# Designs tried in a protein design run: designed miniproteins, single chains, continued (2). Part 4

Each design is a single chain, and the fold is of that chain. pLDDT is the mean over its residues in the fold that is shown.

## One batch from the design tools (miniprotein)

Design m4108
Fold by ESMFold2-Fast:
Structure m4108 (fold): chain A 88 residues (1-88)
Amino acid sequence: DQISSLYNQISSLADQLTSLGYSSTASTLLSLASEIVSAIQAGDLLSAEISLGMAQIVIGVVKLITDNPEVHAILDQIADLLRQMLSL
């Protein structure tokens, strides 16, 4: 299942964020990814897009408050994977 594979990749990246001290960011992004999965499975594309938008805001804000390039790289990967979920 491609959606489960994408979610598992996001979960792995969230674990990396937690290891770098960004546990609240990691849990928020995982919660939003879970909402996107649920919305897609329900055929609710509007809710999926809203959750994606919220995730993009969280990512953008975190990138403004930290200059850590490793955190930025992980956040960019999570953003890409979340967009891929809506393309399934």
Scores: mean pLDDT 89

Design m4109
Fold by ESMFold2-Fast:
Structure m4109 (fold): chain A 123 residues (1-123)
Amino acid sequence: MINPYLSPELVHFLKLLLENTDPESLIHQVAEKLLTGDFSGLMTLVRQLLKEVEGKSLEDPEVAVTLFLAALGVRFAGAEYLFKDNKELKIGLEILDRFWPLLDPEKTFEEYVEILVEIAKEL
């Protein structure tokens, strides 16, 4: 089942992410759970993503994508209250809010990653 709260543009981006990431990666697992609306274990994966990017550069494309996905997962699960003191999630939520109006189904995966990195650099 596809998550009915996802816009077509976000469904397209999540599918691009699944096609361009290792199936064993945390990023791939989170994107798949978001796409299907299966939130079982999602918060455990989000905590692992946030820990992996702790202290890393916001100029790293993997960091920018990871923060975006963590924020997206937390927002869709209604779980922001679990992370009130998490600095990485706060950055991810700011990336999410700035990125959302820029979603375009004609963009490539590489173009989306570049946009996420440029947003992250401003924070």
Scores: mean pLDDT 80

Design m4110
Fold by ESMFold2-Fast:
Structure m4110 (fold): chain A 73 residues (1-73)
Amino acid sequence: MEYEVRLRVSGDAERAAALMREHGMEVKIEGDEVIGRFKGTEEEFNERLQALLDALRAAGVRVDRIEVKKIEE
């Protein structure tokens, strides 16, 4: 399965992108939005997403919106 995470950040988008890459996501930046894609199971994705959100908070990145979409293969 493939998942897309779209984060709207009011902090450092480059830092958010780096953290998403560290958590196994393919990442692009679109203005104030950082978009990551992950291939894996729902369990693996949920674990990576939780770790990412904790890392973003620790780094002082303010996340204004989170959108999650499941993509069929």
Scores: mean pLDDT 81

Design m4111
Fold by ESMFold2-Fast:
Structure m4111 (fold): chain A 92 residues (1-92)
Amino acid sequence: SPAAEILEELFELAHEIQQAKTLEELREKVERLSELIRRAIELFDVPEEEAQRLEELLKQVHEALEKGDLETARKLTGELLSLVVEVLSRKQ
C-alpha cells in the first residue's frame, strides 16, 4: 500500500527527529517531513480542512526553528507527526 510506504518513512523520520541535537539537524528532518506531508495530501486526497491544519502546524514548526527555539520546534514537530499518522490511518 502507498499509505504503508509513507507511514514507514514517517516512522523512520520520527526516530531521526528524536535523535536530532541541533537546529540544523532538525531543520533537515522537518524539510523531509514537509515533502512527505505534501505527497500524502495529494496521494490520499486529504480533505482541505485537514490539509490546512497540517500546513498551519508545519508553519508553526518553521517559525520555532527560525527563532532558534529547539524545544518548541521539537514539541510542535512531535504534534505534527502525530496528526499526520492520525490523518493517514483514517485513509487506509
Scores: mean pLDDT 81

Design m4112
Fold by ESMFold2-Fast:
Structure m4112 (fold): chain A 55 residues (1-55)
Amino acid sequence: SVPRPAQGLLDALVDYVEDLMTRRGMSLEEVRAELLAEGYHPEIVDLVIAEVKAR
């Protein structure tokens, strides 16, 4: 139900997720939980994770 975010916002969130995984050693499940805890909408979080997996 949430519209797709602007590409710039999506790219920034993907880079942030990759940083969390690489520098902090977080799994995708831990990153998902962290983004939800930060107040990101679940549909946006799932979209960002899908983009990370597609790289």
Scores: mean pLDDT 77

Design m4113
Fold by ESMFold2-Fast:
Structure m4113 (fold): chain A 84 residues (1-84)
Amino acid sequence: SMDRELAIKLLEEMKAKIEAGEDFLEVARKMLGEMLKAGVDERIIADIVLELGKAYKEGADKETLIKKIEELIAKIKEGEFYEP
């Protein structure tokens, strides 16, 4: 799916920018904005926002946030966001 491939690409870009020392919230805002602009399914975007927002609120460090992004990429690849 084009929307899944784009979501994966943008999550991989988010991960790379965070690894490079960019601010998590600024990067997340930009990448989620690009997902919305490109027409990625709102349910995929909502799940990304929920999962990353939860980790951030729990005080997750940079390494934990990167791991969470990797877990989200894996879930999208497996199509889990489309199952009840």
Scores: mean pLDDT 79

Design m4114
Fold by ESMFold2-Fast:
Structure m4114 (fold): chain A 65 residues (1-65)
Amino acid sequence: MEEEKEKILEELKKIAKKYGLKDVRFEGRTVYVQLSKETPEASKKGAAEIAEKADEQGYVFKIEE
């Protein structure tokens, strides 16, 4: 379970880097993302992809702002 969680987090971080998100982290069963104010449209698209992937894996998605 923890190994799967770390693997998912690494995938989400790669999406975050692709779209310029400021941060992605896990807390319990919740995935938090912080949007970039420099690239708001791109970071929103990245957040949407992360939300979909998190939901598929049974995690709750939240924006940390």
Scores: mean pLDDT 76

Design m4115
Fold by ESMFold2-Fast:
Structure m4115 (fold): chain A 74 residues (1-74)
Amino acid sequence: MEAEIAALRAQAAKAERGVEVAEESMKLAIESMENAGDSEQKKKVEEQGERTIEKLRRDAEAARAAAEALLAAA
């Protein structure tokens, strides 16, 4: 149980870190597209980035909820 809670918390932390990395990468990609004048590509990058960030946020939330449930059951 302790090891399982630790693993789920580590999974949540990894997903949260993934969100930060994805947000920074999206920002740099958008800036690059703006400098190139490619508004179509910029929109596609924004849409894909938002989708990826949303998935990572959900994964982090699910892992945290699972860890809390196991802790409460202990």
Scores: mean pLDDT 80

Design m4116
Fold by ESMFold2-Fast:
Structure m4116 (fold): chain A 77 residues (1-77)
Amino acid sequence: SEKEIFLEFMDKVIEVLEKHNPELAKEAREIKERFEKGEISFDEAVKRLNDLVSKADLETQKEISKIYKEYLEKLNK
């Protein structure tokens, strides 16, 4: 399902953030939890995640960009 693929994508993003910026990883986990609980929409989760990732350094953003491409490939199967 699209939700399962997005949650897998979020888990991989959180893993990258844990290595580079644990504070941003904590915020990403909060976004994931709120989305899983239905407290925020998919569009709001994407917006918040993009805003959060933009605060990371360029190396972290490049790693997340690779994960995002994998996410898009899974959606377009």
Scores: mean pLDDT 86

Design m4117
Fold by ESMFold2-Fast:
Structure m4117 (fold): chain A 62 residues (1-62)
Amino acid sequence: SSEKISEARRTADRLLYDDGWSKEEAIKVLVEQGVPKSTATKIVNEVARALSLPPEEFRRLQ
């Protein structure tokens, strides 16, 4: 459902941004939470790509 995808995106953002986990670790967490591996990979890659783009006023390149 759309709600599960929204929840997975929030989880991926938290893991990558707040907890400093790798993309592979974030994908594992989403899969363990019941997200299909292909969907988890897409969500994590989308979130990671968004985080790699510098915000207008605050830039962090990692």
Scores: mean pLDDT 72

Design m4118
Fold by ESMFold2-Fast:
Structure m4118 (fold): chain A 81 residues (1-81)
Amino acid sequence: PRVRVRVRLTVLGTTPDSLEQTSPHLVPTELVLESVVDVDEATPEVLEQVGEEARRQVESSDFVREHSVGPIEVTVTLERP
């Protein structure tokens, strides 16, 4: 089975396109990180573990730690094609 993991967060900072500006443009940008993981069993326990791993990876990012504002939302859904 396939599991879709979506992490949604908001970051405050200059956009990459705005790095050339001389004036600071602090734009709140919503980032959505999605990945699809193949699992042997789509049990609630496995879905929880996948969500915890995704949260851990996002929290380990220095960029996220320095620039994230507001809640980090992790959603794990079973994909059944």
Scores: mean pLDDT 70

Design m4119
Fold by ESMFold2-Fast:
Structure m4119 (fold): chain A 94 residues (1-94)
Amino acid sequence: MEGKEVVEELKKLLEQAYKNKEVFPYALRIVMAAAGSIEAGKEEAEKAAKKVSPEDAEILKGILEAAIKAVELGKETVEEVMKVAKEYAEKYQG
C-alpha cells in the first residue's frame, strides 16, 4: 500500500470514529501512540477494545493497522497521518 492510500484509509476510519464521541479519544490515542512506537499503539488498542463495543473495537483495530502501515512506510507518511489526527483532534475539542 502506498503512503497516500494509507493516509486516505486512516482518514476514513478516523471520520467513522469521530461520529462516536465516546470512541474518538481512543482512536486518537492509538494513532499518537503508534506514531511513537508500534508496541505502544498495540497496547492502547488492547486497552480501548475492553472499553468499547465489538463493532467499535473493529474500527479501532483498523486505525491501529493503518497507523502501523504508516510507520512501516516511513517518516513522511507518519507526518501526514499525524497532521490528519491533529485536524480531527481540533474538530473534537471545538
Scores: mean pLDDT 83

Design m4120
Fold by ESMFold2-Fast:
Structure m4120 (fold): chain A 76 residues (1-76)
Amino acid sequence: MKEQAKKNIEKMERDYKEAEKRLTPEQIELLRRYVETGDDELAAELFARIESDEEKQAAMTLIGYLELKKREEEKK
């Protein structure tokens, strides 16, 4: 892996850990299930339970990180 790509992934992991602290365990579970299944209903439940812009940003950060990890697994 190129050094630049590794540095970007490390930054995303740090952002992910901070975002995870801002969400409830229930929101994190819904988000993980959404990324795994692609079920828009789960995304709607997640965002309906978000009360602040900070929580919304945290949820979007987690989705991006989890989708990146999923794509790494699926990449042929």
Scores: mean pLDDT 72

Design m4121
Fold by ESMFold2-Fast:
Structure m4121 (fold): chain A 113 residues (1-113)
Amino acid sequence: MEEIEEIKKDAEEALKKAEEEIKKIKEEIKKNKMEELVKKMEELLKKEGIYDSDDLEELLSKLDEEEQKAAEYAARLMTGEDQILLAKKILENPENLEEAEELAKKLEEERKK
């Protein structure tokens, strides 16, 4: 009805609101992905013989009690995506815990973006 110019001008304000709603939608999509990852990750850990073997215990024993719980929890993919990345890095190389923490930080940035 009004020219396209008015629609574009008003859309600029609407974009700000849309960005906030998009963040909520992303959170919901991530939840669905989690369920898929939980299934695949658990099978991967068992396939490698880590989850069902003493290898997991040895990896966890190299970590502090808090780090050990974080790795165990993330290995089961029971919590957020940052924990999943942390678990992967810890299970792969527990000596590089600091690097795993930086990856979790990066993942958090993607969530907010």
Scores: mean pLDDT 50

Design m4122
Fold by ESMFold2-Fast:
Structure m4122 (fold): chain A 70 residues (1-70)
Amino acid sequence: MVEEEIKRLREVYEKNRDLPVDERREAIKQETIKSVKRIQDEIPDFEEAMKKSQIVGEETRKLLEEIEKE
């Protein structure tokens, strides 16, 4: 599950590489929101959902940092 969400974030990053920085940043933010909602909806255990959401948030931070460096 988390691995699939990380893969989706990276695919959004790669797909949008030709777009302006603001649009790339927004695309990553929107995909992160969708990812966290999927995790919360599919995982009934609160602690597990929070842990997986944190992993997604860390990957989002790294991708946003890469966009800012370009």
Scores: mean pLDDT 81

Design m4123
Fold by ESMFold2-Fast:
Structure m4123 (fold): chain A 55 residues (1-55)
Amino acid sequence: SLKEKLEKLRELLDQIDEPLTEEKRELYRSVGLPPDASVSELVGEILRLVGEELE
């Protein structure tokens, strides 16, 4: 329903608006992701980069 979609959007906005810790910002920078990238995208990029380096 529309209400459920709006509630999910609000949850996502809360996650996006969370303050970045110094460690999280540094981690994002180290893998070449923008600071507004999702945690899921961060995990995916870390795994991909580690895989590339271990080739």
Scores: mean pLDDT 61

Design m4124
Fold by ESMFold2-Fast:
Structure m4124 (fold): chain A 78 residues (1-78)
Amino acid sequence: SLEKMEEIIKEIEKIVEEAKKNGFEKEQILELEIILGMARIILGVAKLIGEVTEEDVKTLEKLLKEAKEILEEGKKKL
C-alpha cells in the first residue's frame, strides 16, 4: 500500500537525521541521502501510475535494511 511505502520512507528519513545528529562522516551521510532519494523516486512513480506492487514495497524494505546497516556500522566507528 501507499501508506506502507510512506511509513518506510519516514523511517529512512529518521535514520538520515539520526546520522546527521551523531556527526557521521560526509560519505556515510551521502550514501543515506542516495538511499532516501531512490526510495522517494519509487514512491513518486507508484503515485504517478496509481499502483503499488509487492515488488515496490520489497524494494523499499531492502533500502530501509541497507540504511539501518549503514547507521549501525557508523555508530560502531564513533
Scores: mean pLDDT 85

Design m4125
Fold by ESMFold2-Fast:
Structure m4125 (fold): chain A 70 residues (1-70)
Amino acid sequence: SLEEVRRRIQEHRPDIELTDEQAEVILFVAESLDRAAEDADRLFELLKKGMSFEEAFEIVKKEREEEREK
């Protein structure tokens, strides 16, 4: 959340004061990184099962697109 982003920045960098716009951008980036980490974990799981990188990537991409539509 926006409040959590502010709290985390304040905890690690108490010298930094964020505007609402700056905090929103940081939240967007953090959420994008969280999604990328989830996608990487799923990709690794599929690769471990013997799938090719190309096949595993397409599956993860499709699953992410389906989540965006729900």
Scores: mean pLDDT 72

Design m4126
Fold by ESMFold2-Fast:
Structure m4126 (fold): chain A 63 residues (1-63)
Amino acid sequence: SGAAQQALQQQLLQDSFKLEDLLREGKITKDQAYEELKKIAEETGLKEYYTVMKSRLDMIENK
């Protein structure tokens, strides 16, 4: 991918890590994390990454 697409992938990765941390700390719900991740993926055009990142969120304990 070109540099612009690599930058978008990096941004999605960073944002998904923030959501994972917030979810692990119990500061947001899984539904909130899914909604934010979906918005980020749609805004960046990286819809395929949504499924992968959502799977990571699914592995975190739902409190």
Scores: mean pLDDT 74

Design m4127
Fold by ESMFold2-Fast:
Structure m4127 (fold): chain A 60 residues (1-60)
Amino acid sequence: DQRGRTLWLQYSTQNRQRSDDLRRQGRQYLSLGTPSDRRLAQQLFTQSDIHQSGADSSLS
């Protein structure tokens, strides 16, 4: 959950960049094709979605 801070815009930007980075890493691991890499890719995509929600959401 996000809480009201003076740096909300910076927080959103950081979450968006983190989401993009995690998604990029997830795609890289997915391309390796092993079961463990696919599991890691799924975790990275899930974390990416969480960070994107943090960037897009206003605490609801």
Scores: mean pLDDT 71

Design m4128
Fold by ESMFold2-Fast:
Structure m4128 (fold): chain A 68 residues (1-68)
Amino acid sequence: SSYEIVVNTEEGRKKVEELVKEMRDKISPIAKKLSPEEQMKLAKEATEELLKRLKEEIDESEVKFIER
């Protein structure tokens, strides 16, 4: 499954970009030492954690996401 993020404000967009960058910077050093199967598991877990943090840290009126 993939997700589409719809941003209603410039502030919301910046918050999403910062959170995504933070998560990527944290995970990238770990991921490059993992097998392809472990990388896929990490990516799934990271996506679930990202969505949780978006809901908790960014107001729903600023950002909406759609599951595909």
Scores: mean pLDDT 74

Design m4129
Fold by ESMFold2-Fast:
Structure m4129 (fold): chain A 130 residues (1-130)
Amino acid sequence: SEAVELARETLERLDEAIRAGASVEELLELVREGLARLEELARRHGWTPELRMILALLLQLRNALGAAVLGLRNNEPVETILSKLDTQISIVDNLRALALKEGMYEVAELADRARENLRRLAEMIRRRAA
């Protein structure tokens, strides 16, 4: 589906940007761009269960990145920022379980990619805070 391909592109761009050492603000903007494109697709074709699930997944990534941006700006302890990321990973894992239950295997694969992006974000934050 167009929504799955759009989300996969967004997650791939996010992984590449993390690897390239992009700022957390730049990573947040990439996810916001993906969300805007997904909302445009929903306006054209209507809200399907698949589209709603992908939206929920990208919103969790936006929330995780937004919390990381604020935590870093406010000089929060690294452990506090990482604990918040662990909470977001748990929410992503719940979305994956729901996708599998509904037979949305491609959405479950997107959730696995999102989980890996959050794990790499945590590693990047540890390296930059040291």
Scores: mean pLDDT 88

Design m4130
Fold by ESMFold2-Fast:
Structure m4130 (fold): chain A 80 residues (1-80)
Amino acid sequence: STYHDFTVDGVNAMQQVYQQATQNNWSVQQIQDQVVQVVQDLMDHYGMPQSDTDFVVDSVSDYPSVQGFLDAMEQLYDSH
């Protein structure tokens, strides 16, 4: 349930980032920075291990999308 709750919160947070990006005409770099920050804050809030946090952050840095986040979480969940 913790991974499920984290994944739902993460999707919602990333959707909010993209909504703000659209409204404020953010650059790709600003979107990447904000996505990384949101994921870091969420992982910290849920008390995720640093190795898991680093994996998810690295994944969304390369592909800063809701799908990229979901793919990273699926891989993380399957490894545990």
Scores: mean pLDDT 75

Design m4131
Fold by ESMFold2-Fast:
Structure m4131 (fold): chain A 97 residues (1-97)
Amino acid sequence: MIEIEDEEQAKLEPAGAELEARAAAGADPAEVEEEALKLQLEGYFHTSKLPEEEQKKLFEWLRKKLEELAELSETDQEKGRELLKELLEEIKEYRKK
């Protein structure tokens, strides 16, 4: 399992609360979702500790998967749900390493 260091946990907790407050205040949902995604990546993968190239690869990989999910959600909702399930399982397996 991936453990978040105390300093990183302290950073993520107030940032999460700030995103919820911004969403409640009527902030752009797309911007809130992007920031939430970056926070989740930091929590799951410790991206700040990864080399710059590995961070770019993770962001590109996730962006590509999200684009595939968005397209499938419009054309085939059942396939979209299946792909989302697979993505969550891949993240879960990464956290075990």
Scores: mean pLDDT 62

Design m4132
Fold by ESMFold2-Fast:
Order: structure tokens, then sequence, then C-alpha cells
Structure m4132 (fold): chain A 71 residues (1-71)
């Protein structure tokens, strides 16, 4: 689990949001494009927090991404 989150974080920091989304899709039940869209609007400093929450609580992770978009 942690290894997957770390890999997704590396991909997101490189701007490879779709690849990060594909990696997390089976763990979250969300589509790769939905995850990619959420990660794209999240500031770099919050990426790790959002990635962990996507695996543990997808609803809360999407809420944090929305708050980042609205800020």
Amino acid sequence: MDEVIEKALELAKQGKYEEAGKLLSPLTGLSPSSIAGALKVVPDEKLEEVLRLLVEDPEKAQRLALQSLLA
C-alpha cells in the first residue's frame, strides 16, 4: 500500500497525473481520469496527504482537492 502511494506521489510530482490515476484506480474504485483531475488541482505540498486519503477515504480526498481548487 505505502509503496503504491509513494510511486503515485513521484508520478504526480513529475506531472504524470494520468499514470498516477491508473496506479490508484484499482485501490480507490475511481476512474484514472477522475484521480488525475483531482491531483492536477492539488498543490504539491498536499499531494502526499491527498494520495494517502484517496486510498483510505476517497470521499475525503476529493473534498480536500475541491478545497484546493476553490482556494
Scores: mean pLDDT 73

Design m4133
Fold by ESMFold2-Fast:
Structure m4133 (fold): chain A 76 residues (1-76)
Amino acid sequence: SEQERQRINLLAGSTLGIFQIHFFILKKTNDIEGLKKLRKRMEEELARWQKNPLVSQSLIDEWGALVEEIKAEIER
């Protein structure tokens, strides 16, 4: 339903926001082990969102972009 789609996208977006805040803190404190754990958690969550047809492609793209940014930060 439209209501279910709105609910799941709000959940996916809100969760992404929490991970963005965590990434910011870990990057600021140069916590490489924390970044590696965050990357793993985000990749697992992204895989779940990709399997849900109700999740918007724009949100999946934003999740993927953050995963790539975390990977780049780990490899610096």
Scores: mean pLDDT 89

Design m4134
Fold by ESMFold2-Fast:
Structure m4134 (fold): chain A 80 residues (1-80)
Amino acid sequence: MTLSAAELLQRAGELAGLPLTPEQARRLADLVDHDPLALLGLSDEELAALMREAGVPGVTVEAARRFKEALGRLLESLFS
């Protein structure tokens, strides 16, 4: 696999209009044990809180929902 969990999360952020730094993406990946599918199982509120814990400032529930949608599309594309 050529893409790490952190790289997938950065790409999802770019697609959602919520760009993550490499450090923020790595921190978020660490919080879910490098399993990005775990993020899709979270509520939008839980994901927003987790992203703020990763150091992403000002994450709203709406932004987290868009991020989750973008991540889902990327994961489907990689496993299709």
Scores: mean pLDDT 81

Design m4135
Fold by ESMFold2-Fast:
Structure m4135 (fold): chain A 66 residues (1-66)
Amino acid sequence: SSMVERAIEMIKSVPYDYITRSTAIEILLNSGFSESTAREIVDSVVDDSGTVNKDDLIEEIRRRLG
């Protein structure tokens, strides 16, 4: 739960609606997620341009780990 809370807070602190795939993975890793879990979550919501919508990322984290 604390890892999920930290990840969501870090994502919400980003002043843009879209985050790059690499930055999204880094946020999850810094929050305590394993590399495999971080990649699976981010890659499930990454778009064709290699970016992730911030709200979609938060929803996917909650869906899997909420």
Scores: mean pLDDT 86

Design m4136
Fold by ESMFold2-Fast:
Structure m4136 (fold): chain A 83 residues (1-83)
Amino acid sequence: MVWLDSSLSPEEQLKLIVEEMERRGSVYATAHIEVDSQQQAENIAERLKQVAAERGHELHTRLEGGILSVTLLSREKQAKRLA
């Protein structure tokens, strides 16, 4: 479990989550971000999902009180012949 600052860029946040996942030899990692409002949480989630999608990652978010939980999943099981 890793805590991230909401002031970090989405790219920096994603890199930290990926490094945590790889360091542990896991196919997923969860990070927590403290937020001041539901709107801020949604904005952060949207930006992280955009960056993750560009990198071929699946990202799931959940708001719990004042904490945004972000779970990154590595998805490389798609057959290359599907396109």
Scores: mean pLDDT 74

Design m4137
Fold by ESMFold2-Fast:
Structure m4137 (fold): chain A 100 residues (1-100)
Amino acid sequence: MEEVIEHLEKAIEYLKKAISLTDNPEAKKLLQEAIDYVKQALEAVRKGDFEKAIEYLTKALEILRKLASVLSLDDPAVPYVNEAIRHLEKALELLKKALE
């Protein structure tokens, strides 16, 4: 589970960077909501509740995919949101494999 935790922690770092770079208040709100779900996923992983972790990560990814549609193409937050999505997708893949 160390690899899952590392991916979740990296995702939080990228999402925090995205908040610092965007001037869109709706984007800041959605980014914070996504961070809150990723933190809940981290807590679930630490408790060994991989099903709950998958649920929280799925919610975070839904928010971030919706956010990608509201950010302008030139928003400096875009590459950081995309990196966070990659880390969350890897964490989700590893958690699903652990549940087999």
Scores: mean pLDDT 87

Design m4138
Fold by ESMFold2-Fast:
Structure m4138 (fold): chain A 91 residues (1-91)
Amino acid sequence: ALTPAQQARRLQQQLLSLGWSLENANAAKALIQYTNAQPVTRQQAIDTLQELMGLSRAEATRLLDGLIDEGLLEYDAATNTLRLNVSALPK
């Protein structure tokens, strides 16, 4: 299985291959590393991005919505949690 650090690096590489900015790819990587690739609430993810990367709430929300749109994060409405879609990551 992939370590959280490996999952974060592969997420960053996938985002760069999709044409995302280095800044946003780095922010996504930092989120996954800091959360140890565990499921988190949307609010916890926003708070983490603001604290670690200095993103505004609007920027953090846009980043998370973009990751969901790419299929790289999955939102579970029943638990109000976001999880990394490991199967969508490159090898």
Scores: mean pLDDT 86

Design m4139
Fold by ESMFold2-Fast:
Structure m4139 (fold): chain A 65 residues (1-65)
Amino acid sequence: MTEEELKKLSDDERSQRIAELARKAGLTPEEVNELSAKALQVANEKKDKREGAIEMYRLLREKAA
């Protein structure tokens, strides 16, 4: 899944995909909270909820590498 594909999804579908990726990545609750806080910060700075979801995806991808 690419960032462009995530942008094309509905808000609900995007949220479900992000949540499933976080679960499959085997992150601790603390790690998930840390990534979520960073994603929320980006969403607030850009004033766009989609940018927050995309940042969460980027962080999950980096963590999986």
Scores: mean pLDDT 74

Design m4140
Fold by ESMFold2-Fast:
Structure m4140 (fold): chain A 75 residues (1-75)
Amino acid sequence: AEELVKEADKLVEEARKYFKIGDQGNEEALQKAAELYTRASKLYDEAAKKDPENAFDYEVRSALALIMAELAKKA
């Protein structure tokens, strides 16, 4: 679970950078942010399945990443 969370956190950090660039009208950056947030969400979901005691925290992080991915797609 720890390795999946670490990878997902890195993807979220990278996605935030692209989302900020996309706010200036860069559609390619917004698309990249959406892809990275979607990938992070999947890794958090896998972490939740492997670590049921921390599942709620990981599921919340997964949901937030999906919300950000949808915002990037529709921005």
Scores: mean pLDDT 81

Design m4141
Fold by ESMFold2-Fast:
Structure m4141 (fold): chain A 79 residues (1-79)
Amino acid sequence: MVEEELEILREVAVEHVGDGRAFIEALEARLGVEGLYSPSVIEYAGAISELLAQLEEGVISEEEMEARLRELVAKKAAA
């Protein structure tokens, strides 16, 4: 499951290099299509939703959002 999430993250990252907004939007769509439902996915989806909200409000930059998403991926890889 976590490994499947990381594989989806890698695929989406390759398609959306340098576009953090498109990266997160594509990731959310892909996770929904794959039907991944677990405590880890719920936690992950919550973090992504928060990042999108902060980006839309102008609280964080697109680059900062991308950096935080990469930190989240690294954290999940360790779990």
Scores: mean pLDDT 63

Design m4142
Fold by ESMFold2-Fast:
Structure m4142 (fold): chain A 96 residues (1-96)
Amino acid sequence: MNELLREFAILGFRWTVLRSEVYFALRHYDRDTAIRLLREAIEQLREDRRRLRDIYRQLKELNAPKSTLDEVETFIAEVDRTIRELERLLAELEAQ
């Protein structure tokens, strides 16, 4: 359980850094560089979302507290929203 919670914390930190990097790129980099970084970020977040779902399943099998399961589920929903936002931004940039 502790290793799963540690991995969850690392994924949360990585999401925060990646989100900051993407918004920095959108403000400061050229369109083609921003498109490349958005695609890379979307791929990374999709992989992280798959891992978060695996962590959730394993925590549930280990009878983790409901508060812990709710926190992981909430974060998965936040990652899903972030992926949709980045996909929308990518589509807008590619249409220009």
Scores: mean pLDDT 87

